Designed miniproteins, single chains, continued (3). Designs and how they scored, part 2

Each design is a single chain, and the fold is of that chain. pLDDT is the mean over its residues in the fold that is shown.

## One batch from the design tools (miniprotein)

Design m8036
Fold by ESMFold2-Fast:
Structure m8036 (fold): chain A 89 residues (1-89)
Amino acid sequence: MEKEKEREERTEKINEVALNVIRGENYEEAIKTLKELGMDEEAEYVREVAEEIEKHKDDPRLVVQLATAAALRIIGAWEQKLLEERRAE
């Protein structure tokens, strides 16, 4: 039961990170949380997306596209990690 509760807590953090990324908010906190959860590749991707968004602030369509792509990558990577953990049980 403890492992399931820990997975629920981590999933809630990932959902918060994905929502913040979509909203264009708290990128530094999102990167930190992803690293704490062992998602270093996704953290690096969010950092690159944040830098790209900063360069293209004048293109709101591109900003939304980049933010959405980053959020979807985070969710997908987390779902894969969660499935791997459940298979190990």
Scores: mean pLDDT 79

Design m8037
Fold by ESMFold2-Fast:
Structure m8037 (fold): chain A 92 residues (1-92)
Amino acid sequence: LTVEDFRRAVELAEGLLKQAKELYEKAKAEGKVSPELEKRFEEVAKKLEELIKELKKELEKPNPDMEELLKLVEKLDEEMLKLAEIVQELLA
């Protein structure tokens, strides 16, 4: 794993989160979002935004901590899987 791999992971996560937010807002406007789904989406979106911020902060350092980056990306991947499940429910 290189620093560039972590930057690509952040870019992918930002892009997918943006698309998920657009889909969520459309579904919410159409009255298709349950209170449970709304809560789940808001929690996952917040965690993803926090993880993206932490990853970017670490990547801005002259010598990024590769162990910290790996730990953050592992958490990012977990939240991205939850986001994918929510997106599937929004499309159903």
Scores: mean pLDDT 88

Design m8038
Fold by ESMFold2-Fast:
Structure m8038 (fold): chain A 80 residues (1-80)
Amino acid sequence: MTEQKAQDLVDKYAEEVEKEVSKIGGKEQGEIAGKSVRQAGKEIVKMTNGDLEKAEEYLKKVKKMVIEAVKRGIAPPAPE
């Protein structure tokens, strides 16, 4: 149950970042940014040991950083 809630939280922020980046840099950059946020979100959830409140705070920071970077003409980090 906690794992599903963590995945839903990561997907929510990844989708929001994909949408916002797609409006700024186009669909391909949005898709790359969304995948990067999903990858970062998995590490954040692991690092916070299932603390969804802390995970959400880190996800909000990642979302803000990625969107601001793209607005400044910096390409989103490629997912691994």
Scores: mean pLDDT 77

Design m8039
Fold by ESMFold2-Fast:
Structure m8039 (fold): chain A 75 residues (1-75)
Amino acid sequence: MTTHTVYLPGAAPGTQVTVSNGGRTETVTVDANGTVEVVSDGRPTLLSWKDANGNWVFQEVGPDGTLSPVVVRPA
């Protein structure tokens, strides 16, 4: 089990982020530095949140902490 600190561009501190990993879903809050902590168990983790403009933002964190390109979907 490894913890990765992920910076979320466009996410304000206090934003609720949904973290999905291997059938487990939880919600974490963006900290004062614009980051969230993601716990990896060897599977990819999907992050999703609403940005300050109300758009849905998606990003995948690989099991080694590798970040996918950010995908933005208008609300």
Scores: mean pLDDT 76

Design m8040
Fold by ESMFold2-Fast:
Structure m8040 (fold): chain A 80 residues (1-80)
Amino acid sequence: SEAEEIAQAIYDKLDETDLSDVVKALAKEAVESTLRRAEVNNEWDPKKILELLREQLSLIPSLSEEDIELVVKIAEEVLT
């Protein structure tokens, strides 16, 4: 699916970063959840997807603001 292709592109870029394996796993879960919601709602506006992703990442207390910004930046590069 389109969601799976976008998710995989984001995962590949995340795996190239020096983020910890735990942070990568949590970020991948947030990405999957966000893209699944986009697919179910048929809402593919990149700005709206990125806003939802930021919201989901912000709910994870073990992620720093720097981690969140890096993940959102990677997702933005893939979506735009």
Scores: mean pLDDT 86

Design m8041
Fold by ESMFold2-Fast:
Structure m8041 (fold): chain A 76 residues (1-76)
Amino acid sequence: LASTLATIGITLAATAAGVSAATTAAISDFVVALLDQNAPLAAIVAAVTNFCASLNCSAATITAVSLTIVNAQNIA
């Protein structure tokens, strides 16, 4: 459930921020992999922030994706 909610939320947040479909898919896959590893939320947010930065994402995109991950974890 958490991985599904994270995927939907990341897709919506990244699309709203103007991120490409390929970058959105890469971010979603990365978050799902971290969730499957039972990584703590803080580590997931930090890792995703670094990953988005490596893809040349804007600060607004990084913030939106991070908030979506936190919200998905709180719902699941």
Scores: mean pLDDT 67

Design m8042
Fold by ESMFold2-Fast:
Structure m8042 (fold): chain A 96 residues (1-96)
Amino acid sequence: SMTKEEAEEFAKEFVEELKKLPKEDQKTTIEYTLKVLELLKENKEEEAEELLEELKDKISSGVYVFVDGLYKYAKAHPEAIDPIIEALKKLEEELK
């Protein structure tokens, strides 16, 4: 099983990759990823995957693969969802 420290490390790496994107792409990716993770917390996997498909048309393939990796990680490690949401909300605040 995953530790809280491992979840926080994964969230940090995800945020650092997002910071490499243009500001508007960061905002779009964060908005969709937060909604996807919230749906996953509610066991609404089909709705979460529909949002991921919408995101494919809005960001590059490289960024999408990274978000898809995050989604799969969150599915395997539900305890990571809250730390990731917190990290993304902090980044969203920085982008104001």
Scores: mean pLDDT 81

Design m8043
Fold by ESMFold2-Fast:
Structure m8043 (fold): chain A 68 residues (1-68)
Amino acid sequence: DFEEELQEIVQKLTKNAPLEEQEELTRGALVELALKKPDEVMRNKDLSIFTEEDWKALEKFQKKLEEL
C-alpha cells in the first residue's frame, strides 16, 4: 500500500525534526501521493490544486528520500 508506505517514511523523517519541518515534509508526501494517482492527474490535468509551497515541499521531501 503506497499510502501506508509514505506515512511510514514521513514518520521516520519527522521523528526528530522541528514542527515546521514536520509539516513541510508531510505536505510534500501528500503531493507525492496525489501524483502517484496517474489517472486522476493525467486525465483531469488538475495540477492547479497545488501551490508553489506544495511544489517546494515535494522537492524537499524527495531530497530527503534520496538520503535514505
Scores: mean pLDDT 70

Design m8044
Fold by ESMFold2-Fast:
Structure m8044 (fold): chain A 65 residues (1-65)
Amino acid sequence: MKLTDEELREIARAVSGAEADPELVKEQLEKDGINLTDEQIEELRKAIAEGDVAKAVEILRKSRK
């Protein structure tokens, strides 16, 4: 299934939780068909910490391929 930008934003918000464990984040994304490398997870965390939701969505879109 193609994830919409809205769905990717929802995932990005879930990932940005202060108590979010990187392993839990990876597991949740894999269930949604998104496989991230450790490097991509770090980039995603940085984008979310900076409040750059658009960049977070872009990273998720790229890994969906």
Scores: mean pLDDT 66

Design m8045
Fold by ESMFold2-Fast:
Structure m8045 (fold): chain A 55 residues (1-55)
Amino acid sequence: KTIKTTEFTISVSGDNITISGSENLTAPPGSVSSGTTVTLEKNVPVAQEILENLH
């Protein structure tokens, strides 16, 4: 599965892992609501783009 750095969406059934985010808007599963903004590192976007191209 290819993931973008601007848009991020993950949903898993088992350990109740649900992550929904868009444009630096992501909430940790079971700890914070989806309305919380998460700060991302600058290297994270670059790494994801590289993985997407290599894949």
Scores: mean pLDDT 41

Design m8046
Fold by ESMFold2-Fast:
Structure m8046 (fold): chain A 97 residues (1-97)
Amino acid sequence: AKGELELEVKAPGLLRVTIENLSGGPITVKVTVEGPSGKREALVAVEPGQTATVDFPVERPGKYKVTVEVTSGSGTLRITVEDVASGNRAEKTLEAK
């Protein structure tokens, strides 16, 4: 399963990706951020009922694409992407079967 979110960053700062595991088992995801600052990836394991946060520094304003891909586990994830400086935010629920 794979989820994609887009967010406009207005100033250099941090792009925060929050992943909440709403499932009864552990889920591992690959988070990919692509935009004017280039491409960055992180592998994140999220325990049942827990939230994991990954901060990506962004050196340039513009449109950023965040891809969250489930590499292991199954269930429901809530994904939030936030430009920390502006408070601009996008959310998506992802189901992994």
Scores: mean pLDDT 83

Design m8047
Fold by ESMFold2-Fast:
Structure m8047 (fold): chain A 74 residues (1-74)
Amino acid sequence: MEEEAKQIFEETRARIDAATSGEEISAVVTEGMERMKQLAEEHPDIDQEFLEKLVTELLAHARRRQAALEAERA
């Protein structure tokens, strides 16, 4: 289950890196978050702290990518 969570994290992160607009980043993050939530609901014995860490890292990565795109426009 942690391996599945890592796979969702890695796929979502790669899609964030491939995104070319803030709208794409938001859509990718939302989908990744929903997949993580479903995984947690299906597997209540999963390490919640580990999931929270992955989610936090995805949000931080998305913010950095969004800022980079905005800086390219400025």
Scores: mean pLDDT 81

Design m8048
Fold by ESMFold2-Fast:
Structure m8048 (fold): chain A 93 residues (1-93)
Amino acid sequence: DVAKMVGILIEVIGLANEAKMSEKNRKFVVEAVKRLSVDEAEEFLDLFRRELERDPARTQRGIDLAIEGASQAAIERHVGRRLARLLMRARER
């Protein structure tokens, strides 16, 4: 499962770079994904890709809120409930 997690991390890093995320946000997202199970990380990757394709600026604002320790409800307004849930789970681990 280390190989699968590494593959997910490479894809997450690629998406963050393509979206021109700040180094702070990129590092946070990588650390968050590393705290998830492989299945949760795969779900995160799919949701993260979808949200970045829909609205990269809004997605980045949601990540900023997660870094600042904002409530799940505040994060959900920017990235949706499922991605906010995964970000909250990673933060609490």
Scores: mean pLDDT 87

Design m8049
Fold by ESMFold2-Fast:
Structure m8049 (fold): chain A 98 residues (1-98)
Amino acid sequence: REDAERVRRVFDRIAEMAEPISPELAKAIRELGDVLVRASELAQTSEEKIRVTALAMNALATVIALEMGDMSVEEALKTIQDGLAEARRLLAELEARR
């Protein structure tokens, strides 16, 4: 789906932005992107699509805040890791349907 391709492009870009700041953060962002691309492919309802979008927007906002100096690398890592855990729960719920 076109939505999955957009999620992939966004996460590849924000991972590239994070790489010179923290390679560990960039890796976590890429892992989150992989999960959200899969969740986006499986999302059927407006609620499910909103959940995928909210997780993606939160990751983007986190990287912007980090670049602006409004967030520490440690806070950004925690936020992305929390987002990855939530994204994995969402993906498991979507996969359980078929």
Scores: mean pLDDT 85

Design m8050
Fold by ESMFold2-Fast:
Structure m8050 (fold): chain A 93 residues (1-93)
Amino acid sequence: MSPEEAAYQAALKTLRDAGLDDEVAEQAARLVAEAALSLNRGLDFLPEASRKMDEAIRLVEKAGFSKEDANLIVGRAVGEAYVAYSQAFLQRS
């Protein structure tokens, strides 16, 4: 599994565990994984990461969650994706 795939799968699991339907969870997980990858590239990529997180938050809100819950769910998913990405790189060392 690539580090990118590991990030996506971690995000997808976190979003599904939060109660999102598969279609919404898959779309949000792609955005979350891209945000996590951007954060791993450093502070210059923070605006890109923030845009992807905002898009994911809007998708979760449209699925019936409050803005507060959507922010918490997406924040957790980004954290899990970030960890999964980093661990996949360590396995190559």
Scores: mean pLDDT 85

Design m8051
Fold by ESMFold2-Fast:
Structure m8051 (fold): chain A 61 residues (1-61)
Amino acid sequence: SFEEVLERLKKIVEEVKKNFTPEQQAEFAWRFSELLERAPTVQEAIDEAEKYIKEEIKKKN
């Protein structure tokens, strides 16, 4: 649903701001823009973005 998409996007923004430097935030924004353009659905772009964030956080810890 639209509400679920908005909640997931808000969570993505919160996690990115919390865990990434400004340079990494800009890199993520560019990558996410590319995912939104190329993925078959917005849901698939969000799934890939969430996976990317989890992997990047894991590498830092």
Scores: mean pLDDT 83

Design m8052
Fold by ESMFold2-Fast:
Structure m8052 (fold): chain A 82 residues (1-82)
Amino acid sequence: ALEAAYTRGYIGALYLAGQGRDLEALIEQMRAERDSLEDPEDRALAEAAIRGFEAGAEEARDLSPEEARARALELLKAAQAA
C-alpha cells in the first residue's frame, strides 16, 4: 500500500512536470491536504505519496518536459504490467 502510494506520487510528479506544472506549489498543497487528514493510516499513505512526488520532482529537474512525460508513461506501463 505505501509502496504503491509512493510509486503513484513519483509517476504523478514526472507527468505533471511534463505538463509544465509548478511542482513545489503542488507539494505544498499535498502537505496541507495530508495535515487535514484525521486517520493516521490515511496520513501515512499521503506522506508516502508526497515522498514519491518529491523524488519524481527531483528526477524531473534533469529532464525536459517531453522527457519527463515519456518517463512517466514508461513507468505507468511497467506498473500496470506487474
Scores: mean pLDDT 83

Design m8053
Fold by ESMFold2-Fast:
Structure m8053 (fold): chain A 75 residues (1-75)
Amino acid sequence: EGVELAKQGKLEEAYKIAKELIEKGELEEAMRTAEALDEAGAHSMAADLKVRVYNLKGEGKKAFEVLVEAAERQA
């Protein structure tokens, strides 16, 4: 559902759904929604979600890589 919302350009709705998925522990679906948001141009929303997912999975290096990429795009 979140992935479809992001693909439809409903970025805020997709972001809300992804945050709810993270709270429920559905990290894989939350990550897919974040990737769809990134493809749709919502880079800051996608980076926020990806960082949360990677940190919860213990993948701090991947979380750091997402932060670096997001910072480069905002510079």
Scores: mean pLDDT 80

Design m8054
Fold by ESMFold2-Fast:
Structure m8054 (fold): chain A 68 residues (1-68)
Amino acid sequence: PLELLEKAIEYAKEGNVEKAIKLAVEAMRAAGYSDLLIKGTEGALSKMSKDQIISVLEQLILQARLAA
């Protein structure tokens, strides 16, 4: 899950927002998030700017590290 989030940030920085969102969704599924939360997050990320997406992904990485 962590590696998928790190790759998602790399794609977002490169401007490949679609791939970044796809990898973030896969990371959330691997982490055991509910389908409802995953769909909600995907919808929200699709409306965000590149910088906002990077910030969200960095927060998800921080949360994943705290859970470990």
Scores: mean pLDDT 79

Design m8055
Fold by ESMFold2-Fast:
Formats: structure tokens, sequence, C-alpha cells
Structure m8055 (fold): chain A 71 residues (1-71)
């Protein structure tokens, strides 16, 4: 069974609170389609559990990239 390579790029915006957000994290994962689906669901749950809009946006970006890989 061949695994798909997924590269996740995360860009965190600067918060109005003056919190310095450092983006540019890039991780490459080898996942099967089933593992990709599970990772996507986990990321979506994390995004929904987050109260901070900046954190929600980061998880949303990851979810979008996982959806793209799942195509």
Amino acid sequence: MEEQEVTLEVKAPADKDGVKSTGGAKITLKLTPEQLEEALENVRRAAEASDDPATKEVFRQVAEQLEEALK
C-alpha cells in the first residue's frame, strides 16, 4: 500500500494582543488515505475546541491542506 506525502505549511497571523506569531512551519507526513481522513477529523476537532481565532485559523489552514491531499 502506497502512502501519500502531505506537506503542511502553517502561517500564524499576528494577534491584536501583540502576540508575536511565527509562521513558516513545514512538515512532511507519509499517510494512507485512511490516516489522512482521521488526521483531518482530528484537526477539525482541535479547531472547533479552540477559542482563539488565530489558533482556529491555523488549524483551518491545516485542514484545508489535508483536504487537498485527500483529493
Scores: mean pLDDT 67

Design m8056
Fold by ESMFold2-Fast:
Structure m8056 (fold): chain A 73 residues (1-73)
Amino acid sequence: DPDGLRVLAGVYEREARDYEKLAQEYIDKGNEALKKGDVETAEKYFQISNDYLKKAEELRKKAEELRAQADAL
């Protein structure tokens, strides 16, 4: 069912957007820590942001694969 695959792809895309928003929050926190001279805290926030971006990338990849499967049906 191509429509069911597209609905599921939309769910993964929404979840990816949520992780991308979290990643941006931690980038902002990291930049604020840098402005205060707290390099160690900034590094930790940037690592958290990178982990969220990787989760978002995997979800977007799954969504792309599902959309490709739907288009092939």
Scores: mean pLDDT 89

Design m8057
Fold by ESMFold2-Fast:
Structure m8057 (fold): chain A 79 residues (1-79)
Amino acid sequence: SMKDKIIEIVEEAAKNAKDEEVKKRLEELARYLKEHPDMPVEEMINQVGITAALLYGETGDKELADKINKEIEKLLEES
C-alpha cells in the first residue's frame, strides 16, 4: 500500500542516516506512523515532509532531506 511505501522511505532514510540523533528521529517517526494506521495518507506525507525540513534546518543535511522528499514526490506522481 502507499502507507507501507511511505514508512519504507522513512526506514530507508534512517538506515542511511550518518548522524545517530537523525537516525533515532526517523526511526521514531516510522514507529509513530506504524502505530497510527488510521492516519490519512496526506497526513503521513505532511508528517514526513515536516520532519525532513526540521532535520535539514537543524543539521544542514540537505542530501538526506532531498532524498526523502524526492521519494515521496515519486509516490505522489505515480499515483
Scores: mean pLDDT 82

Design m8058
Fold by ESMFold2-Fast:
Structure m8058 (fold): chain A 73 residues (1-73)
Amino acid sequence: SEDIKEAEELVKEVKEKGGADKETIENLEKGLEYLKKTGETFEEIVNRKEPPKTEEERAAVRLALLVLKKKEE
């Protein structure tokens, strides 16, 4: 999926640039693992009718929003 590749690139960039705390990096990696497991697109995740119910789902939503925000900048 293109979305998964873009999410992987963002996580890699955050790790390589430094400055993010360990919890932030762990949260991004958790979100990326969720996206890899489900195959959900950013559109599907951010346009959910119900709020995310698990930590993994919340992490995936945050990661998707970060990637989308970067594209708008």
Scores: mean pLDDT 79

Design m8059
Fold by ESMFold2-Fast:
Structure m8059 (fold): chain A 90 residues (1-90)
Amino acid sequence: AWTRPAVTTLELEEPATLTVEVVRADAPVHVRVYVDGRLVAEAVLREGERLTLDVPAGTVTVIARAEAGDAVVRVSVDGEEVATLESRAV
């Protein structure tokens, strides 16, 4: 089955620690992080796994796509939740 990616865009005025955590997933989740349109990190995460990276100030875009089924991904900045991404089966 195919899945739809979920996307969030954050405007950071200062460098911060970004955490992308797979809260729930039926299959591995492909995560990509861009800063000002440039790919800075890519990972494949399973349920309960997280990607943590230091990001500079700028426009940060997080894209999450499950390989199959549904997934719920939490995005946090400096430990504070800023977005929840839901990737869905098509």
Scores: mean pLDDT 86

Design m8060
Fold by ESMFold2-Fast:
Parts: structure tokens; C-alpha cells; sequence
Structure m8060 (fold): chain A 89 residues (1-89)
């Protein structure tokens, strides 16, 4: 499940969709999000009821450098939505 979930989240479509959605929802640079996704610096879980992958990552806030915890959903076609983007304290 995790291996398959990471494969879905690592497609070019998913990376771009996640990077755009997360950068728009959080004060985090799109370049940093793309880098983390390409380097496997995230957790992923497949949600069969929704046919999507839940992705979580922690990235530095662009203004403060403090860690921001981001949770998003992405499907195999690169459609992504951010569920939360909160300061990690």
C-alpha cells in the first residue's frame, strides 16, 4: 500500500499538482515542495474509499523558516487538494 501510494504521489502530474496546491495553501515555496516530493521526503497512504493518496510533509515556512506540517490528497491524474497546512508549533 505505502509503496503503491508513493508511486502515485511521485508521478510528474502528482508532483506538480501537489506543489501547486500546497504552495497556494501554505506559505511554502513551490520549489521546496517539488524537491521534497522528488527526494521522497514525505509520507503517503492510499485511501481506497476515495481512490486518492494522502500525502504529509514538513517544510520550512518561506517567511520564518519554521516547520509547516502539510496534509494533502492527490489522485493518479494529479488532482490535489490541501486538507491542512499548520505551523509545526
Amino acid sequence: MEEEAKKIAATPEAIEGLAEAAARAADVERERIREALENGEYEASYLPSLDVVAVSLVLPDASTGEPVFIVALVDKDGNAVVLMAVPDK
Scores: mean pLDDT 76

Design m8061
Fold by ESMFold2-Fast:
Structure m8061 (fold): chain A 77 residues (1-77)
Amino acid sequence: SLEEELKKIQEKIKELGIKFLEAKRQGDKEKARQLAEEILELYRKMGKLMGEKYGVPEEKVEEVIAKVEKELQEELA
């Protein structure tokens, strides 16, 4: 179901977030960058499902994704 897919995506984002922080702490910038890209892809998938399930506007989804991307890039600087 759509709800099960959303839950799986959210759980995966949390797991990747932990790995991202560990890679950053270890100074593995390449691994942290790859994990950031995977996190952003999952946020895009989540945004699509949220649009379908709850009618979230595309503009709002794009705004959230842009904010997440900026925050991840700032963490890598």
Scores: mean pLDDT 82

Design m8062
Fold by ESMFold2-Fast:
Structure m8062 (fold): chain A 65 residues (1-65)
Amino acid sequence: AKEELEKRLEEIFEEYKPKLSEDTAAHVEASRRASVKSAEGFSQETADKIVEAFEKVVKALVENE
């Protein structure tokens, strides 16, 4: 579960990174790393919700810049 979560979050970050300011990208990367670190012991359902929430937040940040 952790490896799949890490890969999915990294793919979302890399997709949106070019559309973010450097400061916003740094904050998004920190959030991604924190999510991966805390993923130990997460259920697959919780991991899926984290990925969905992360993508929604990153997309909103891109649309509001």
Scores: mean pLDDT 75

Design m8063
Fold by ESMFold2-Fast:
Structure m8063 (fold): chain A 77 residues (1-77)
Amino acid sequence: DEEVVNKAKELLKKKEFQEAFELLKPYYKPEIFDLSIEELKELLSSKDLMVRAIAVFELSRYYYLNGEEEKAIEIAE
């Protein structure tokens, strides 16, 4: 669903992580919660649009929470 991905991307640029998460939550597969940061980076190359969107969200949130705000914004672009 490209419309969901585009909306989540806009929310991430505004640092509205909770709203972006709620929008993407229905598309989370159980295995996503067990992935390392390096495994999430690999998912950025996925052919599945929703999997890529989730990877972007998780990495953006990770960088933001670790004080790497510019990197969090860059990955959401």
Scores: mean pLDDT 78

Design m8064
Fold by ESMFold2-Fast:
Structure m8064 (fold): chain A 82 residues (1-82)
Amino acid sequence: SMEAEKLFEEGVKLFNLSEYDKALELFRKALELDPSLWKRVFEVGKEAAERGNNDLAIELYEMVLEVEPENEEVLKALEEVK
C-alpha cells in the first residue's frame, strides 16, 4: 500500500537522523497497514546491528517477529545480538 510505504520511507529518514523512537513508531504503523513490509524493516534492523546499536536491532527484529513469528532468518539475527 502507498500509505504504508510512505510511513516506512519517513521512518527510514528519521532512522538516518538518529530519531530512533519516532522511526520505530512509523515502522510499527507501516507494518500494521502492510505486514509484507517486514523484510524492509528487517533490513533496517540489520543496519542498526552493523552500526553497533544492538538494542535498536532487537526492537526492530521483535517488531518483525510480531508479523513473522517463525521466520528463521530473523530469529537467528535476534540470537546474534542478544
Scores: mean pLDDT 89

Design m8065
Fold by ESMFold2-Fast:
Structure m8065 (fold): chain A 74 residues (1-74)
Amino acid sequence: STADKMAAIIAQAKAAKENGWTVDDFLAILEQWISLTSDPRLRALLEEARARIAAEARSYEEALQIVHDLFARA
């Protein structure tokens, strides 16, 4: 389901934080998820997340929070 895919993305992003990933690393993996997803709803959410993270995120934690908040509203 879209919800299961969203949960998997959040789990992977949380794990990546412990490995010292940057906002740019987060944007790169979001671009990969956008290119690989066949789910139009998930693609729209990921594209919105990418745009907001690029505009607003000052840290990895802020990037993760933006994705979490967007997915919670879906």
Scores: mean pLDDT 80

Design m8066
Fold by ESMFold2-Fast:
Structure m8066 (fold): chain A 94 residues (1-94)
Amino acid sequence: SLEEKLKLLEETIEKMKEIIKEGVKNNDLKGAAEEIKKLFLETMEKLEVPEEEKKRLTDHLDSLIEKGKYEDAAVYALSQLGRYKAELEAQIKA
């Protein structure tokens, strides 16, 4: 359901925030970015995001990680989940 997908997104966003917090605390932003990427991919699968969109988003996320832009990678993943959340909220209200 749309409500179940919204709950998943809210829980995933909070989990990503905790991953970032632990990465900062442990001085392991690379590990945090890799964990965020894994969670992001799993979430896109559960949301049934089209394969072409998953590839585009994953390719961009991978490019940030390869460049050592771990904070940018985390912000990007959070921004994309925020976009999906806004789209689902709009569908529920319509």
Scores: mean pLDDT 87

Design m8067
Fold by ESMFold2-Fast:
Parts: C-alpha cells; structure tokens; sequence
Structure m8067 (fold): chain A 99 residues (1-99)
C-alpha cells in the first residue's frame, strides 16, 4: 500500500519535471502544478479526498506530528514564498496565479 502511494507521488513529480524540461510551463503554471501535486499526494497519504487547498492545509496543521504531513506543510509554505516572489519580480497578480 505505502509503495503504491509513493509510486503515484513519484509518477506525478516525474510528469511535472518533464513538462518543465519541455518548456511547457511558465513560472506561474509551475507553481500551480506543484501545489496541485502536493494536494494529490496528501489525498493519497491521508486516504481523504480534499475539496480545496484550504482543507488540505487544515488537515496538515492538525496532523503536523506526522513527518510526511510536516514536510508537505513546509513545502506549501515555500510555494507561498515563491508566489510572493512572482508578484514582486514578474508583476504577476494574485488573481493571475490562482487562475
């Protein structure tokens, strides 16, 4: 079961890496795809379908004693920093990032 979950997460990460290497994604699209991949991984790890990113973050905060959940929360926090950098350096609006 765990090996299957890890395989699904790895496949998603490899697909994202290939799309980035092919130049198919701009920085905003890369950020969005990364966040979607994290939410997908959390759904597999928790056995729960999340209807929103907010629900996933709430679950992570409640389960931060689990190493995998703590790591995912740190990654999402890092992506928020990347989002702020996109706004500052590329003039991208919050609306554009969420679109």
Amino acid sequence: RREEIERRIREREEELKERIERGELNPVEQLKATREGIIFALSLLSGKEFESEEEAIEWLEENSHIEEAAAALRTLESEEEAKERLKKEYGVSEEEIEK
Scores: mean pLDDT 65

Design m8068
Fold by ESMFold2-Fast:
Structure m8068 (fold): chain A 61 residues (1-61)
Amino acid sequence: SIETQVFETLSEKFDVPADYLQAVVEEAVSTAEGIGRVLGLDEQLTTKLAIHFAEEEITYK
């Protein structure tokens, strides 16, 4: 699933608690899937968009 791909990608890059990471990934995937549905993005582009949103959330200071 997109959620699994995003979670695995982010867990390798960031040393954050798994419960926090899961919450961030779930929100990012939900947002990306909503945008992807409206814009007609494929699963690969939707996954990249979700990774981008999750990274922004984790790295925001």
Scores: mean pLDDT 82

Design m8069
Fold by ESMFold2-Fast:
Formats: C-alpha cells, structure tokens, sequence
Structure m8069 (fold): chain A 75 residues (1-75)
C-alpha cells in the first residue's frame, strides 16, 4: 500500500512558508476533485497537518497525517 503523505516531506515543506502554503493548497484542491469521500477527507486532514507543521506543532501535524494515511488505506 502507498502512503500518499510522507510525514518527513510534510515537515520539510513546512520549513519554507511558500512551499508549505503551496502544498496545503494542492491538497485542498485534491480534496475538492476527489470522488471518494474518504479520499476527500484524507486530503483535508493532510492540509490541516501542513498548517499545524507550519505553526510549529509537529506532534499534531504527525497525528493528522497518520489519520489521513489511514483513510487512504480504507478507501
């Protein structure tokens, strides 16, 4: 099974405000374009994870990304 989000990639992108903002927007766009409700929710959680990582809350960011990956596994 593929993990659509790498926690390392999320944390790395969050170090650069422009990259973090772009990554967050890309996930929100993917959520709107997704046909599967679980996949849509997973992208929303991924975007929230990036937001928390950008704020320095790495623990909550990891939790949200793990929850997003679990939803992808269930879809």
Amino acid sequence: MELPFSIDSVLEAAKDPEKGKFYKQSLLDASKQSKDPKVSKAYELGAQGIDYAMKGDKKKAKELIEEANKLFEES
Scores: mean pLDDT 77

Design m8070
Fold by ESMFold2-Fast:
Parts: sequence; C-alpha cells; structure tokens
Structure m8070 (fold): chain A 87 residues (1-87)
Amino acid sequence: DALTLVAEAVNAILLGKPEEEIERLIEKLRELGKDEAAESIRELEKLLKEMKTEPATVRGVPGWKVEDGFLDRISELVRRAVRAARG
C-alpha cells in the first residue's frame, strides 16, 4: 500500500532512522509507480536533514531554530506525497 509506505517514510525521517531504511521505502514507492510520492519524500528527507546539521544543545534541550514557513514546506511535501500515493 503506497499510503503505508509514505507514512512509514515520514515516520522514519522524523525519528532519524538510517538513510538506508528511508532509501528502501523510496525505492518501494518507485516500484509501485509512485515517482512523485518518492520525490516528495526525498525532498522532505533533505529538508529535515538540514534542520539537524548543527543544533546548539543544552543537555536534553535542542537549540535549533525553525524558519518562518519551514513547517508550511514540510506540510506541503507531506501532502504532495500522500496525494501522489493515492493517485
């Protein structure tokens, strides 16, 4: 189910799962002919990876900033992936 793969990929990215696991899910989306969904997930992975590059941390408290519109970009990419997965 393409929607299940999109949900699993989004969760894997948000939980910081290994890149290999995320790439496996992207490949499965492409195998189902959901290339647009796969591309949206790849963009989401890149976006969230950049967010985590250099957090200033106090023990137990991350000190990174989210730019205005960053959450809107995440939401847009997730919506595109879901829509593309549904057909």
Scores: mean pLDDT 71

